# Ledger of designs, part 51: designed miniproteins, single chains, continued (3)

Each design is a single chain, and the fold is of that chain. pLDDT is the mean over its residues in the fold that is shown.

## One batch from the design tools (miniprotein)

Design m9751
Fold by ESMFold2-Fast:
Structure m9751 (fold): chain A 106 residues (1-106)
Amino acid sequence: SLTKYQRTILAFAEQLLKEFERLAKEGRIPVTPEQAEAMLEAVREGIKTLREALEKGLPVDEAIDLAYEKMKEVMLERGVDPETAERIAELFKESLKTFVDFLKKA
């Protein structure tokens, strides 16, 4: 089973997804609706990959890197341009890593 630490990281990732869904619904993401849907799908698949990696006992940093790679893959397959795909995936990765560093200090 997942530790409290791993569950807290997943809960944070899910809050990032909810905020992104809210911004997309409000039309505040400056992309087409199809691109916004591709980005949301990528975040959902990234979180799924993160959960599966943590459940398999992979280190948190490695699990985050796998989620990042999966997000890029999904966005590129859905026709999001490579620069935008990299920027969105990197923002998600850095947000999670910053939160993990915060938890280590608490």
Scores: mean pLDDT 87

Design m9752
Fold by ESMFold2-Fast:
Structure m9752 (fold): chain A 116 residues (1-116)
Amino acid sequence: HMKKLTATLTVTVEVKQPGDSITFTGEVEVLKGDAKVTLTVTISGADEPVTRTRTAELKEGQRAAVSAGAIAKKPGTYTYTFTAEVEGPDVEVKARATATIHSGGETATSPEKVLK
């Protein structure tokens, strides 16, 4: 039967200096079956929101990622939301989100989430 599965993962980072470059990446890996995936990352904070969406058709063992970058104009808390929508018969996927602040080399990662 056809499954429709959704995961939403959130990562927060604290920016201490204006001008820091931040990269947010959402990734999925297909653990079982064939999947159509729609991956969306949204960055929100002191700047205008940035949204990136990618769609892919994946077979077992294949991966897809979507990335968005932002330059922090103000110090403060920046929140990143990764949404993975997965459609397919008898599919299992795992999802993870990461954020990297380039000036300090700080990386924050969500727990992995398995969808089945």
Scores: mean pLDDT 78

Design m9753
Fold by ESMFold2-Fast:
Structure m9753 (fold): chain A 70 residues (1-70)
Amino acid sequence: AAAQAEARRLVDETEKRASELFIAGKQDEALKLLRETGQRLDELLPPEQAAVWSTAVALRAVGDALDKEL
């Protein structure tokens, strides 16, 4: 099934975009993107996995932005 590959692609793209938005000071847009990605992951993955991946992408995006601010 291609669903996990699609979810991985979505997570990687979202992490990059959300990180860029956080660095640019566009926190509301970053949070909206993360919320939309969470909804998409819920469609592609089992609920438990979708929740874990949604949380992981949010934490990684914030972490990437913080690393670039220092």
Scores: mean pLDDT 80

Design m9754
Fold by ESMFold2-Fast:
Structure m9754 (fold): chain A 99 residues (1-99)
Amino acid sequence: MEERVEEIARLMAELGGEFDREGFEKSLEAAKKQTAASGPSTLTAEEAAALLLEAAAAGPAALDAAIDLVKEKATGLQMLEAQVRVTLERLREVVEALR
């Protein structure tokens, strides 16, 4: 996760933005607490990320349904890792489109 977060920070800086590290650290602590209280997980972070990326391509309604499914079936940490993976992929696409 940390390596992907550092790449997100680098890509955001390349686009003239700033990565909210404090906000990310708060989200990480919340995800750790939620994971400790979570029931059984049936999705990996990779599976959750793939589902979210596929749903995003299908439109807003599909993305909302995928987010709800991930919240139901994944731990807070797996959901956070999936969101980091999706954000990184989308930032890479934006940077490549500008080159």
Scores: mean pLDDT 74

Design m9755
Fold by ESMFold2-Fast:
Structure m9755 (fold): chain A 61 residues (1-61)
Amino acid sequence: SAEEEAFEREVLALLHRFLAGELSPEETLAGIRELAARYPSIPEELKERIIASAEAFMAAY
């Protein structure tokens, strides 16, 4: 959906800022959680998967 695509783009923007050294892992995760709250129509299960994937990515980086 358009909302899922918008959410994914904003999550990717936060991850790019993390990779650039602009955000800590904790700041990035907090930003993603804030974004998730702004998209109440997106299934919670999908949000949880994206958050877990971002957390795992940052932990492995």
Scores: mean pLDDT 85

Design m9756
Fold by ESMFold2-Fast:
Structure m9756 (fold): chain A 67 residues (1-67)
Amino acid sequence: NPLTEIPGVDEETAEKIKQLLEEDPLIPDAVIAKELGVSQSTVSYWLNTFMKRENLKHRTELVEALS
């Protein structure tokens, strides 16, 4: 899972984020944060960092990028 390359994201966290995005590509960062037991700002940092690295423009592209 490419999210594991982001600092602070372990394999279990990366797989859970991928699963949540597959269920709802528009899932808010705050909902992901509640599922993972972390702050919303932490999730937003992880996803924004990944999107910038992969040149993604929209959150909906994350599911395809994580496949």
Scores: mean pLDDT 81

Design m9757
Fold by ESMFold2-Fast:
Parts: structure tokens; sequence; C-alpha cells
Structure m9757 (fold): chain A 86 residues (1-86)
């Protein structure tokens, strides 16, 4: 039964790592949009960064919604960030 436990633990670690990476990417891209706006960057540059942030947020939301261990608060924060970027 050791093989089943090792598989479960590995799948959990891979799921957590994937979700964590997606969340960090989404947050970083959202911060980049805010930084560009604050610096008075070109409209085109801001729109491009906004599109990248929205794609990253959508990916993070999909992964978070697929994981039953993710709290509703995390989902609400991700949706809030998406609305603020839109």
Amino acid sequence: MEEALLKEKKEEQERVARLTAALLRAIGLVEQVELLKKQGADEEEIEKAKEEALKALEEALKLAKADPSVSQKVLEELEKMRKEIE
C-alpha cells in the first residue's frame, strides 16, 4: 500500500506547486499593471499588461476552482483582482 500513498502525496505536491506558481504569476502581473499605470506608461503597454494579467488570473481561477482544498476567500480575492483589472 506504500505505492498508493506515495502517488497521492506526489499528486498533492504537484497540485499545490502548480496552483502556487499560477497564483504568484497572476499577482505579479496584476502588480505590473498597477506599476505601469502609476508610471504613466503608454496606453498600448498598459493594455498588453492588462491582457496578460487577465489570462493569468483566469488560469489561477481555473486551478483554484478545481482544487476543493482552496478556500472561498482565495477565489473571492482572485475574482476581485480580475474585476479591478477589467
Scores: mean pLDDT 78

Design m9758
Fold by ESMFold2-Fast:
Structure m9758 (fold): chain A 74 residues (1-74)
Amino acid sequence: MPSDEELIKEVAEKFNISLSIAKKALDYYKYVKDFENGKAGWGTLSKTSKPSEILSKNGIDPNEARAYIDSLLS
């Protein structure tokens, strides 16, 4: 499977954003997947808001970024 660093690079290239912003997309993806799989506590739910806000402020739809990462992982 692709490494976190490879996923971050793919997201950065796809959306033409910095690696630091792309890492926020991967963080959002992981938090959402933890929530969907019942592994998320209240702290994890609160952590999703900051990455999604950062992505939206940079013109990136958090759900589109998440779907792209999901497609790379199948």
Scores: mean pLDDT 75

Design m9759
Fold by ESMFold2-Fast:
Structure m9759 (fold): chain A 68 residues (1-68)
Amino acid sequence: SYVDYLNKATEALKQGKIDEAIRYLAKALQLKPDIDKTREGIDLLRPIRDVYKGVFSDLIAEARKLAG
């Protein structure tokens, strides 16, 4: 389920839909709050990091604010 949200975030970023990507990342973070801190989670986030042209930590911070 959270992997599906990460895949949707990646596709949104490929389309330049940053706000949509942040919403999907927030849903993934609600299911796995430590995803960016584990080896498995970091590996699963690689496609997003590769596609996103900005600072990845800023993208995650915005998603965390939305996730609560």
Scores: mean pLDDT 82

Design m9760
Fold by ESMFold2-Fast:
Structure m9760 (fold): chain A 101 residues (1-101)
Amino acid sequence: MEFDQVLSAINSILNKKNFTKSDIKALNSLRNTLSNKGHQALIKFFIAYAGQVGDVLLNSYAQGVKENLSASEYKQVESLISNNSSLSDFEKNKLLKLLNL
């Protein structure tokens, strides 16, 4: 399923300590193959998060996720963040608050 590829890509982002321009290019290429606006918005949000984009723009991308992602997909993203072993509790709480999870 398309969403399984999206979750896999997000998990890869969350597990990387060093995020390269090549990684960003690969994620943008993936985003361009996605048909679902919510999936595109979700990848865009996590690319921006990994790129340490300012809070105003990051909140704008989070709104795109909220408007376009289904309730069931939202729960899967919450589970992915909450169960990720590479994120600190601080990073988990920040991501969950930004997404209103």
Scores: mean pLDDT 78

Design m9761
Fold by ESMFold2-Fast:
Structure m9761 (fold): chain A 92 residues (1-92)
Amino acid sequence: ELEEEIRRLEERIKEVVESLDESQAEIKRALTAVAQAYIALRLKEETPAAQAAIENYEKSIEILKKNMPNLDEKNKAFAEELIKRYEEEKKK
């Protein structure tokens, strides 16, 4: 079930990132980085890439929040959900 949860999340991230314009490259990178940080935290990965994603979470969330007004309602809701999932997982 955890593997399926992560797979569905990765698919949703891909769909959201692909729905954004090239002019939104910064928010695409920030959204992907936040998602990678959540997946790393959820799977308890200790690879250098996973550690880097978690360490860079605050910078990625800052960029994402700054660009949030430029997202449509669906993508904005997804970004907010992803941030909430990370914060909840971090508390465990």
Scores: mean pLDDT 78

Design m9762
Fold by ESMFold2-Fast:
Structure m9762 (fold): chain A 117 residues (1-117)
Amino acid sequence: DEKFQELIELFAKTLYKKYGLDKLNELLAEIFSLIEAGDWDGIRELLLKLLREVFKANDKSLEIAEEILDLIFEGRLEEARELIFKALEDGLLKPESAGLLLMLLELVEKKLKAQKE
């Protein structure tokens, strides 16, 4: 739990330093809107763009991020979490990239739990 939150905070701090508070808030609002709409294709496009343009992910990192996103959208959240930490350990994901994916996973998990009441 602590390392999970530290990675999400690192992602948020990285975006804040590069683009400032207004852009961070705009991005978070867009992510929340797409999750509420169930627009998984929109989330995929947005997150891959951030990984490529902001975090400078290489092709291998983008491939593993696609696999993680597929698992998240299928509701396979524990498998997605395991793959994120394995990819981080193997150097395939930067900590800030892992934080972005973990934030999405947390938001999707909260949405799925709310639907079960």
Scores: mean pLDDT 82

Design m9763
Fold by ESMFold2-Fast:
Structure m9763 (fold): chain A 119 residues (1-119)
Amino acid sequence: MERRPAATLEQAREAAQRIVELAKKAGFSADALVREENGRIALGVGISVDGDEQKAKELAEKALERALQDPARSTLRIAVYLPDKPLTPEQRDRLNALLAEAVRIAREAGFDRIEVEFY
């Protein structure tokens, strides 16, 4: 490919919906926020492995704020909240599969930068 176009606001919203649905299918709580500022597109995704919807929302807001500070034209940041107790092998496998698929979705949508953070 000669050049990939940067993610549009519409493509970012589509990616957000797909990632949130995927996280819910994995048994996690998730929220996603999309903004366009100064010609840059930011997508913040919050995931709570323990099913805490409020933590997912707070992490989505933090991820969005950090994505908006990134100089890239389009940025996805995924913030994952891990419980104090170790994840079961099944939870770890589902989380790894979710994150791999979320990265694939974002790349297809044309995101220039993709970052995952654990809290």
Scores: mean pLDDT 83

Design m9764
Fold by ESMFold2-Fast:
Parts: C-alpha cells; structure tokens; sequence
Structure m9764 (fold): chain A 64 residues (1-64)
C-alpha cells in the first residue's frame, strides 16, 4: 500500500508542476482527486490525510 500511495502522491506533484498550478482552487481539485484515488485503493484515513498534507505542502512551495 505505501508504495502505491507514494506513487500517486508523486504523480500528483509532478502533474501540478507540469500544469503550473498556483491557484487555491486548482490545488484543492488536485488534492480532491488524490483523496478519491486513495479511498478507492482502500487506504486508511490516516494514510489519506498524510498524503494530502504532503501534496499540499509541496504545492505551497510551488506557489511561493
């Protein structure tokens, strides 16, 4: 499970970088899609929360 979570998290960050995501709405949409994908995989609420926070933190660095 962790490897799949890391894959999806990293993919979301890469997509955000390629799309030059800087708006709050676009960041929220990316995080929402990640959360939905993780739920479908059967990730725990803690794993989903941690992955969402990791992505949000990286996206904040991109929107400096």
Amino acid sequence: MKEKIDELRNKAIEEAKKRNVTSDDEMAELIRKLVEELRKLGATPEEIRQAALDVANELLKLSE
Scores: mean pLDDT 77

Design m9765
Fold by ESMFold2-Fast:
Structure m9765 (fold): chain A 68 residues (1-68)
Amino acid sequence: SEEAVETLRQIIDSLHEQGEISDEEYQRLLELLEKDPAQAARELAKIMKEKGMNITAEAAEKLAERLR
């Protein structure tokens, strides 16, 4: 849904502003969000798990299910 895409974009923007994701990760996620929002959410979940941000990773996984 459009609302789920907007929620995912807000999460990505906030994480970048807080320095939790790199400029390269940010650009990659924005490109994926435009082409395949479900894949963008899955990629965000992977990045967040690798950083130990399990709550954010779980939220991204739930968004991926809503975007499929």
Scores: mean pLDDT 86

Design m9766
Fold by ESMFold2-Fast:
Structure m9766 (fold): chain A 75 residues (1-75)
Amino acid sequence: HMESYRLLAEAADRAAKEHPEVAADLQEISTLYRQAAETGDDAVEDQANLKLQQLAERHPAAGKALRDHYLELAS
């Protein structure tokens, strides 16, 4: 759903403030989720999800921060 993508983008922005060394990657993820929320484009969603998975593998703390912020925002 488009609302979930908006919340994921906000979660990525919050995670970027906490993890400045990967802030560029998190900002790219945020931009893609915002684009997915605006357009409903599944290909853009797939790109965002892939980048998030790759970031979580390389930087588990940043991936966890995004997930924790998303769960808080979705509450």
Scores: mean pLDDT 86

Design m9767
Fold by ESMFold2-Fast:
Structure m9767 (fold): chain A 79 residues (1-79)
Amino acid sequence: MLSEEEKKAALKGLGILLKLGTLSKEELEEVIKKVTELLGISKSELYKKIKELEPEVEKLSDEEKLELVHKLTLLLQKV
């Protein structure tokens, strides 16, 4: 269902969201659960993939980072 680029966008968006600290612990746990379900991976694999993508995220502008978080939100509405 998801393209490779959409999967990367979701992982990058989640990594950004984790660093922002805008969500409560409960809300963050629900988002992590939905992303693991959406991608079909374990929580440990999710964190590993987020770490692998951190260098790509660091190259992005603040606007591009916010766009990735927004894209993640749209994808999560389908789960």
Scores: mean pLDDT 79

Design m9768
Fold by ESMFold2-Fast:
Structure m9768 (fold): chain A 61 residues (1-61)
Amino acid sequence: EREEILKEIVEAEKNGDDQAFHDAVGRLGELIAKELGGATNDDQGLEVLRRVMEEVKKALE
């Protein structure tokens, strides 16, 4: 679930695990893309990226 992915992002950042961080961020992006009906064009792709960045920033605070 989303909360589990966010916990993985926080833990990876705390441990300096770049690979785990990137993997968790990727899974968050897939989840958000699915919620938006899939990124089928550039506008949807940019919206997914924007939401991923907001969630990651919020989780790391």
Scores: mean pLDDT 75

Design m9769
Fold by ESMFold2-Fast:
Structure m9769 (fold): chain A 86 residues (1-86)
Amino acid sequence: MEEFEQRARDRIAEVRKTIEKAKELMKNPEKALEAYQLALDASVEATRIAREARKRGLKQVADEAIKTSMEAGKAASEAYRKLKEA
């Protein structure tokens, strides 16, 4: 239980780092596709973490992962708009 909770938290932190990288890449129109791909990957990973945490009854971790997934989804939408402009 402690092992899974720690691993899930580490994965959420990694996803947040990926979202930040995607946001930084979005500042360069030539990197919009790369930013979009990273943001999509982050959203999928956060959703997987949320599902597994919920299955184990870790409501707080699941909620945090869902919020992270929504943030990643927003970043992907922004990157897609920039990609269409490039």
Scores: mean pLDDT 84

Design m9770
Fold by ESMFold2-Fast:
Structure m9770 (fold): chain A 65 residues (1-65)
Amino acid sequence: SAQLNLDLMDALGRMLEAMGLARVEVRGDEITFTVTGVSKEEGERLGKILEEAAKKLGVKATVEL
């Protein structure tokens, strides 16, 4: 379901926050990831992974580097 897919992306975001790699914010049916704590190159790789995951799950996501 769309709600479960959003919850899965939120759970991923919380794990990344615990690792110091990103911050996550959920607003309505949208999720925003702010990548931090890594180099620009590593941040771009993580951003691509997050965008691909969101696309596969049909979640509205924004990734900020």
Scores: mean pLDDT 85

Design m9771
Fold by ESMFold2-Fast:
Structure m9771 (fold): chain A 60 residues (1-60)
Amino acid sequence: MMDEETRAFFTEVFSRLSDAAIAAFLRRHVRGITDAQVAAILARKDDPAAMVDAMEALSA
């Protein structure tokens, strides 16, 4: 599970990126991520912390 420093970093990154940039970031950094999983994470875009939690669950 992600430490507080790493979570803060990704939350800041996701708050600054467009949907397309977040999708590209996820595909680069989360190996084997599916289109459905990317869409599920982007559905939480109004809560960047929830997006980070979803990404961590898929990248574990």
Scores: mean pLDDT 75

Design m9772
Fold by ESMFold2-Fast:
Structure m9772 (fold): chain A 104 residues (1-104)
Amino acid sequence: SSMEMLLLQMVAGGLALVSARMAARIDPELAALLEEVAEIFSEPNPTIEQLERAIRLARDARARARALLAASTDPRDRALLQQIIAQLDEVIRIAEELIRMKKE
């Protein structure tokens, strides 16, 4: 369904954008990766290739967030990084579902 794909895309983009804003106060490189993910979901009809790129960028962002979490002693930064990781897991799941829907 076209409407279901649009809603999933909007959710993934919103999660990536919120994560980018949270990351901006911790690590500019993590924020930049999350902004690139959000930009892909802002496209009116992202291609399978664009969604696969979003998954790669989201996985890179997740790996970076995990490394930052392991190095962090600040409880606030740790909580934000854990939330970013959870949001990235959901963004990856949604992107994979959108690819599945486009292939059908």
Scores: mean pLDDT 92

Design m9773
Fold by ESMFold2-Fast:
Structure m9773 (fold): chain A 87 residues (1-87)
Amino acid sequence: MTVEEAAERMVEGARLLDEGYKEGNAVKIAAGALRIIGAAEEAVLVLGVEGGLRAVEEAIRRAEEEGLEYGAEALRKILEGIKRVYG
């Protein structure tokens, strides 16, 4: 897994989360959130903390460029969570 591949997986989750919020679809919201979390966890595991942080930061940048309001917010919370746990 590369930083770019990890970021794309997180952005896929962000798109699903944003769609779920706009549709009022709780299952889609949960699926999007789970994809973001799972991709971020895999990125930290495979790329290390530094690589995982870079992947989340790249995913935030891409989500903001796409106008994924809810997905970008979720990714920023994940970034803060990783920094809080790992420094």
Scores: mean pLDDT 88

Design m9774
Fold by ESMFold2-Fast:
Structure m9774 (fold): chain A 69 residues (1-69)
Amino acid sequence: PPFLLNLMELANKYPELSREELIALAAHKSGYTLEQIAALLTRYFGRPFSVEEVEEAIKRAEEIIKKAE
């Protein structure tokens, strides 16, 4: 599935990404909605995630990648 491929690619290229950033960006690149990503992170970490927290995680991940390139 595209999510696992994106997750593995990001994890291998950008070890600086946190698990939150990694999962959020991989799901976003795979076509998941922000609400779907919030639900995924909520399940994975066992705490509620808002859409705003998902947007911030994606933004942080993109900034880390930009600096690494």
Scores: mean pLDDT 85

Design m9775
Fold by ESMFold2-Fast:
Structure m9775 (fold): chain A 84 residues (1-84)
Amino acid sequence: MEEEKKKAKEEAEKKVKEAEKKAEFMEEASKGVAALAEAMAKVYPSMEEVAKKAKENAEEAAKKAKEEAEKEKKKALEEAEKFL
């Protein structure tokens, strides 16, 4: 029984870590997109609106991924605390 609990805990921790890594990847990707969008807008003023939308979309996607990862982590911890 104890060994099964340890494996379940390790699997839950791995899933949380994977969600956190995905959020970090999205954040790094959004920074890259933002840098490219700013460079594009400086070279091609006609592309400013397109660059702005690309940057905003990337930042929003990164924020949502981070919030979802944090919510899943908190929810899993709260449920474990309440039921254990």
Scores: mean pLDDT 74

Design m9776
Fold by ESMFold2-Fast:
Structure m9776 (fold): chain A 79 residues (1-79)
Amino acid sequence: SRAELIALLERSLRELRELLKKVEKLVKEGRYDEAYKLVEESGLFSPEQVERIRAGADPVKLIREAIEELERRIAELRA
């Protein structure tokens, strides 16, 4: 059902928000390799998104974009 899909997306959103806090802390401390490893090990991103981070993309920006997209999807499903 739509409600079950919303619940699953809300769970993913909570996991992404927790990941964001951890990654922001590591990036602030200059611990980029540990931040990249957390994103990869999270299982929340596609192989293509993980490769973008390895190529020098900002992991904080990637996570924020993923959060915004999930929030958009949840809002559309609730409308």
Scores: mean pLDDT 84

Design m9777
Fold by ESMFold2-Fast:
Order: sequence, then C-alpha cells, then structure tokens
Structure m9777 (fold): chain A 93 residues (1-93)
Amino acid sequence: MDPEQFWKEVTRSLGRMFMGSMHSHGLVSEETKNKIIEILDKAIDESPDSDAATAIVLAGMKALQEAVDAGESDEAILERVEKAIEEERKKLE
C-alpha cells in the first residue's frame, strides 16, 4: 500500500470521527457535520501529500473547536472552518 494514500485515509478517518463526536454531543447539526466532512474530504483529496492534508484538516478542526467554544451558530462554524482551510491551503502553496 502507498504510505501517502494510507496517511491521507488515516487523516480522513480522524476528521470524520471528530465530526461524528461533535454531532453526537449536539454541538453541530447533521447538515453542518455532513457539509464539513465534504469540505475536509475535498481538502484531503486536493492536497499534494499527506502532510499538507493533515495540516489543512487540523486547521479546520481547530477553527471548528474555537467556534463551538464561542457558542457560534452552525452557519458561523461552517464559515470559520471554510476560512481556516482556505488560509492554511494558501500557506502551504
């Protein structure tokens, strides 16, 4: 198995597990969870390597946790995650 593909799949599983936990604790709606998973999946697939994929996903998860801790709406959480992923992607270019 390709180590890069393996680590991208590990990163994908971690992102999905994190989002599942957030939803199960009532912190995000199912729709917002699914939208964030889609954004994370796309970011992982478009990343040049597993290190870039990991950095982008961690940035998104950090932004989500900060928004949740601030008591922000699902819409604001989604916007923060999208912005964090875009900013991290630009840093890695």
Scores: mean pLDDT 83

Design m9778
Fold by ESMFold2-Fast:
Structure m9778 (fold): chain A 97 residues (1-97)
Amino acid sequence: RIEKIVKTFKETLGLNEEEIELLREALENADPQRLLQIEYAVELLEFIKENGKPGETFTYETEVYLPQKGKWVKVTVEARLTEERVLEVLKVEEEEI
């Protein structure tokens, strides 16, 4: 469950190992409703990875923990599906909650 979120964010946001460990800890202590919203975003990304067309661009929103700021932020991500069926991040916008 949490490992699935961590794997998806590592791939889509390019997080390093230190950021991944801090994200995992934050997810384990997250509000259940926040966790559910994040899981929804992960399910959407997996659906697009399997069913999307190469070259297709899409936008999704999720909450991410920023270890350096010690808080959760809302991110809006614009991404593209490659011919290798990998999600390429084009743009990330951060919004304080």
Scores: mean pLDDT 74

Design m9779
Fold by ESMFold2-Fast:
Structure m9779 (fold): chain A 86 residues (1-86)
Amino acid sequence: SLKELIEKLREALEEARKAREEFLANADEAQRRTFEVRMEAFELVLKGLEEGKLEEGLRKANELLLEALREAGAPEEKIEELEKKL
């Protein structure tokens, strides 16, 4: 159900926010940017669900996340692995 999906996404977003402080305490600029973009990606998916445009939200979130991961210095192999999963 839509309500159940939204609830799970809100829970995941909240968990990400809790992890943020611990991650950012040891993160460099690129890693901080990656984490912030991951949070934005979650919000894009949530908005997509709320608007009945889940596929569009997922597409935008995916593009944003992959760009940020590359910019943060993530290995190309990890980016390719994520592309295949999505």
Scores: mean pLDDT 74

Design m9780
Fold by ESMFold2-Fast:
Structure m9780 (fold): chain A 94 residues (1-94)
Amino acid sequence: MEEVEKELEELLEETRERLERARTLAQIDGVLKWFVTRLQALMSKLSPEEAKKVAERAIEETRRLLEAAGVPEEHRRTWLEGLRQLAEKVIEKL
């Protein structure tokens, strides 16, 4: 878990930096698609229990990052729901 937690923290920090550089909702969507791809790859290497913990933390931290970036509430809800559905789908395949 310690190495996985570090990899997640590094992914979240890079996501934060990319979101800070984003100027449009389309650019934010691009950053989040990149993040989702990396998160899916990370989760796919884990046990179901580890993947669930990573998903829960990733969703909560992503919510905070999107709020800090000033992303509109409706757009935030859409992405967070998408992340929950993706996480559930990945865990079901483990």
Scores: mean pLDDT 84

Design m9781
Fold by ESMFold2-Fast:
Structure m9781 (fold): chain A 74 residues (1-74)
Amino acid sequence: DKYEQEALALLFETMATLDDDQRDELLARVEAVSREMERRYGKPASEFSEEEKREWLERVREVVAETRARLAAA
């Protein structure tokens, strides 16, 4: 899936610049977003429509941006 591939590429690039604790926090935040969206849509992420996957990718991008901003401010 193209949206999943873009999210994984972004996460991979971001995690390469992080330590183990920072990676765990980032992954936990991404997982929390995924679980919240699954709960709101009433279905697992594997069954998301193309539009729902686009919204998920947008949320992942926000989590990555927040993580980077927090680290830059520290």
Scores: mean pLDDT 81

Design m9782
Fold by ESMFold2-Fast:
Structure m9782 (fold): chain A 74 residues (1-74)
Amino acid sequence: SMMEEEARRAIEEALRLADEALRRSKTLEASMTGGVAKLTAGVGKLLLTKGKYEEALELARKAIELAEEALRLS
């Protein structure tokens, strides 16, 4: 389904960005925000395995926002 494919791609992007944010973090705030982004993306991935695609997609989007904030804080 289109929603499943969108959720999978969003989760992959969220995890990629969270890992990048953590790798680039130079401050405690950036590291903490990046950590929350990675945890949020991880929960999204778990929801994806449960077939909860809309919830997984929403968490992926939040994780991406947090990862982008972490990159700004670095």
Scores: mean pLDDT 89

Design m9783
Fold by ESMFold2-Fast:
Structure m9783 (fold): chain A 65 residues (1-65)
Amino acid sequence: TSLARSLGGSAYLSLRLAGASEEEARRTGQKVEEAAQRGADAGDDVLAAQEAESIGREGLKEAGI
């Protein structure tokens, strides 16, 4: 739980520092948190990591990075 929130917050801050809007950064951060929590609940850390990285990468692409 705490790790999922931390990952979502890190994605939010990274996107904001890269110039993304607050809405885009919040949306991506929420999706990263949800993916990490979903994987943790399923006991599938690999799925959690892959989904979190995919969502973060898409967020960076939307920010033009």
Scores: mean pLDDT 74

Design m9784
Fold by ESMFold2-Fast:
Order: structure tokens, then C-alpha cells, then sequence
Structure m9784 (fold): chain A 81 residues (1-81)
């Protein structure tokens, strides 16, 4: 449903804010955990978009997932320093 999609988008937005706060605080271990949860929520929403035939939303989420994965790689490198 549209309400379900909006709820998932709100969760994704909140996780993104929490991840950036953790990065800003230098808490890379917490940031890594939050980014992994963010990727999971993005992937779940992407599967829903594909199921509903919303190609534009699915393509946008593919880009967001790629960006989140790149951020995770950078954060995990910083966590080892």
C-alpha cells in the first residue's frame, strides 16, 4: 500500500540521519551497523517496487543501495584505523 511505502521511506530517512550523525561523532562501528540496516530496508522497498511494477522507484533505490554500500566500505575502513 502507499501508506506502507511511505512508512518504509520514513524509516529509511531516519536511518540515514542516524548514520550521518554517527559518522559525524566518529562512531564508525555504530555507523556501520546503521548503514547495514539502511541497505536492508532499501532492498526490501526495492523488492516491493519491482513487485508493483514501479521501475522508476526501483531504479532510484538501486542507486541509493549502491551509494549506501560505498559509504559502508569507507566507514568500515575508518573503523579499522
Amino acid sequence: SMAEIQAKLAEIEELARQAHKAISDGDYKTASKIIKELIKKLDELREEAIKEGNETLAEGLDRDIEEARKLLEEVEKLAKE
Scores: mean pLDDT 87

Design m9785
Fold by ESMFold2-Fast:
Parts: sequence; C-alpha cells; structure tokens
Structure m9785 (fold): chain A 75 residues (1-75)
Amino acid sequence: SLKVDSLDEQDRAILEDRFFGRQTLKAIGKRYGLSESAVKSRIARLMKEYDLTEADIDEWVASELKEAVDKALKR
C-alpha cells in the first residue's frame, strides 16, 4: 500500500489535486476555503508528517495515472 493511504480524506484530496491534477495552489485554496500560503504550508506539513519523498509522490502519481487510463479505456 502507498503511504498516502493513511491520510484523511481532505488531506489526500489536496495532495491529489496538486500532484495528480497539477492544480495551482490558488485553485486548491479556492476549492477548500484556504489561502494559497495555507495550502502550500499544509502540503509541506503533510509530506513531512507522512515521510513522503519525491519518489513516493512519483510512484503514487504513476499508480493513479495508470488506473485512470485503464478505467477510461474500459469504462
């Protein structure tokens, strides 16, 4: 299982929007009622708290992209 599986629903969604969805910090902030700086600080805190490395994020993004492609092709 991925380290991100231990995140709560909102924190996971924020990381998904940033790393899978490539959303701007400002767009994420607007969606969740947070300032751009608050989103940036929350992402940094979550990565530190859950020991998420750049490699962990890359693995998670690759896993989600493959699942999304497979789902889109099969419906």
Scores: mean pLDDT 76

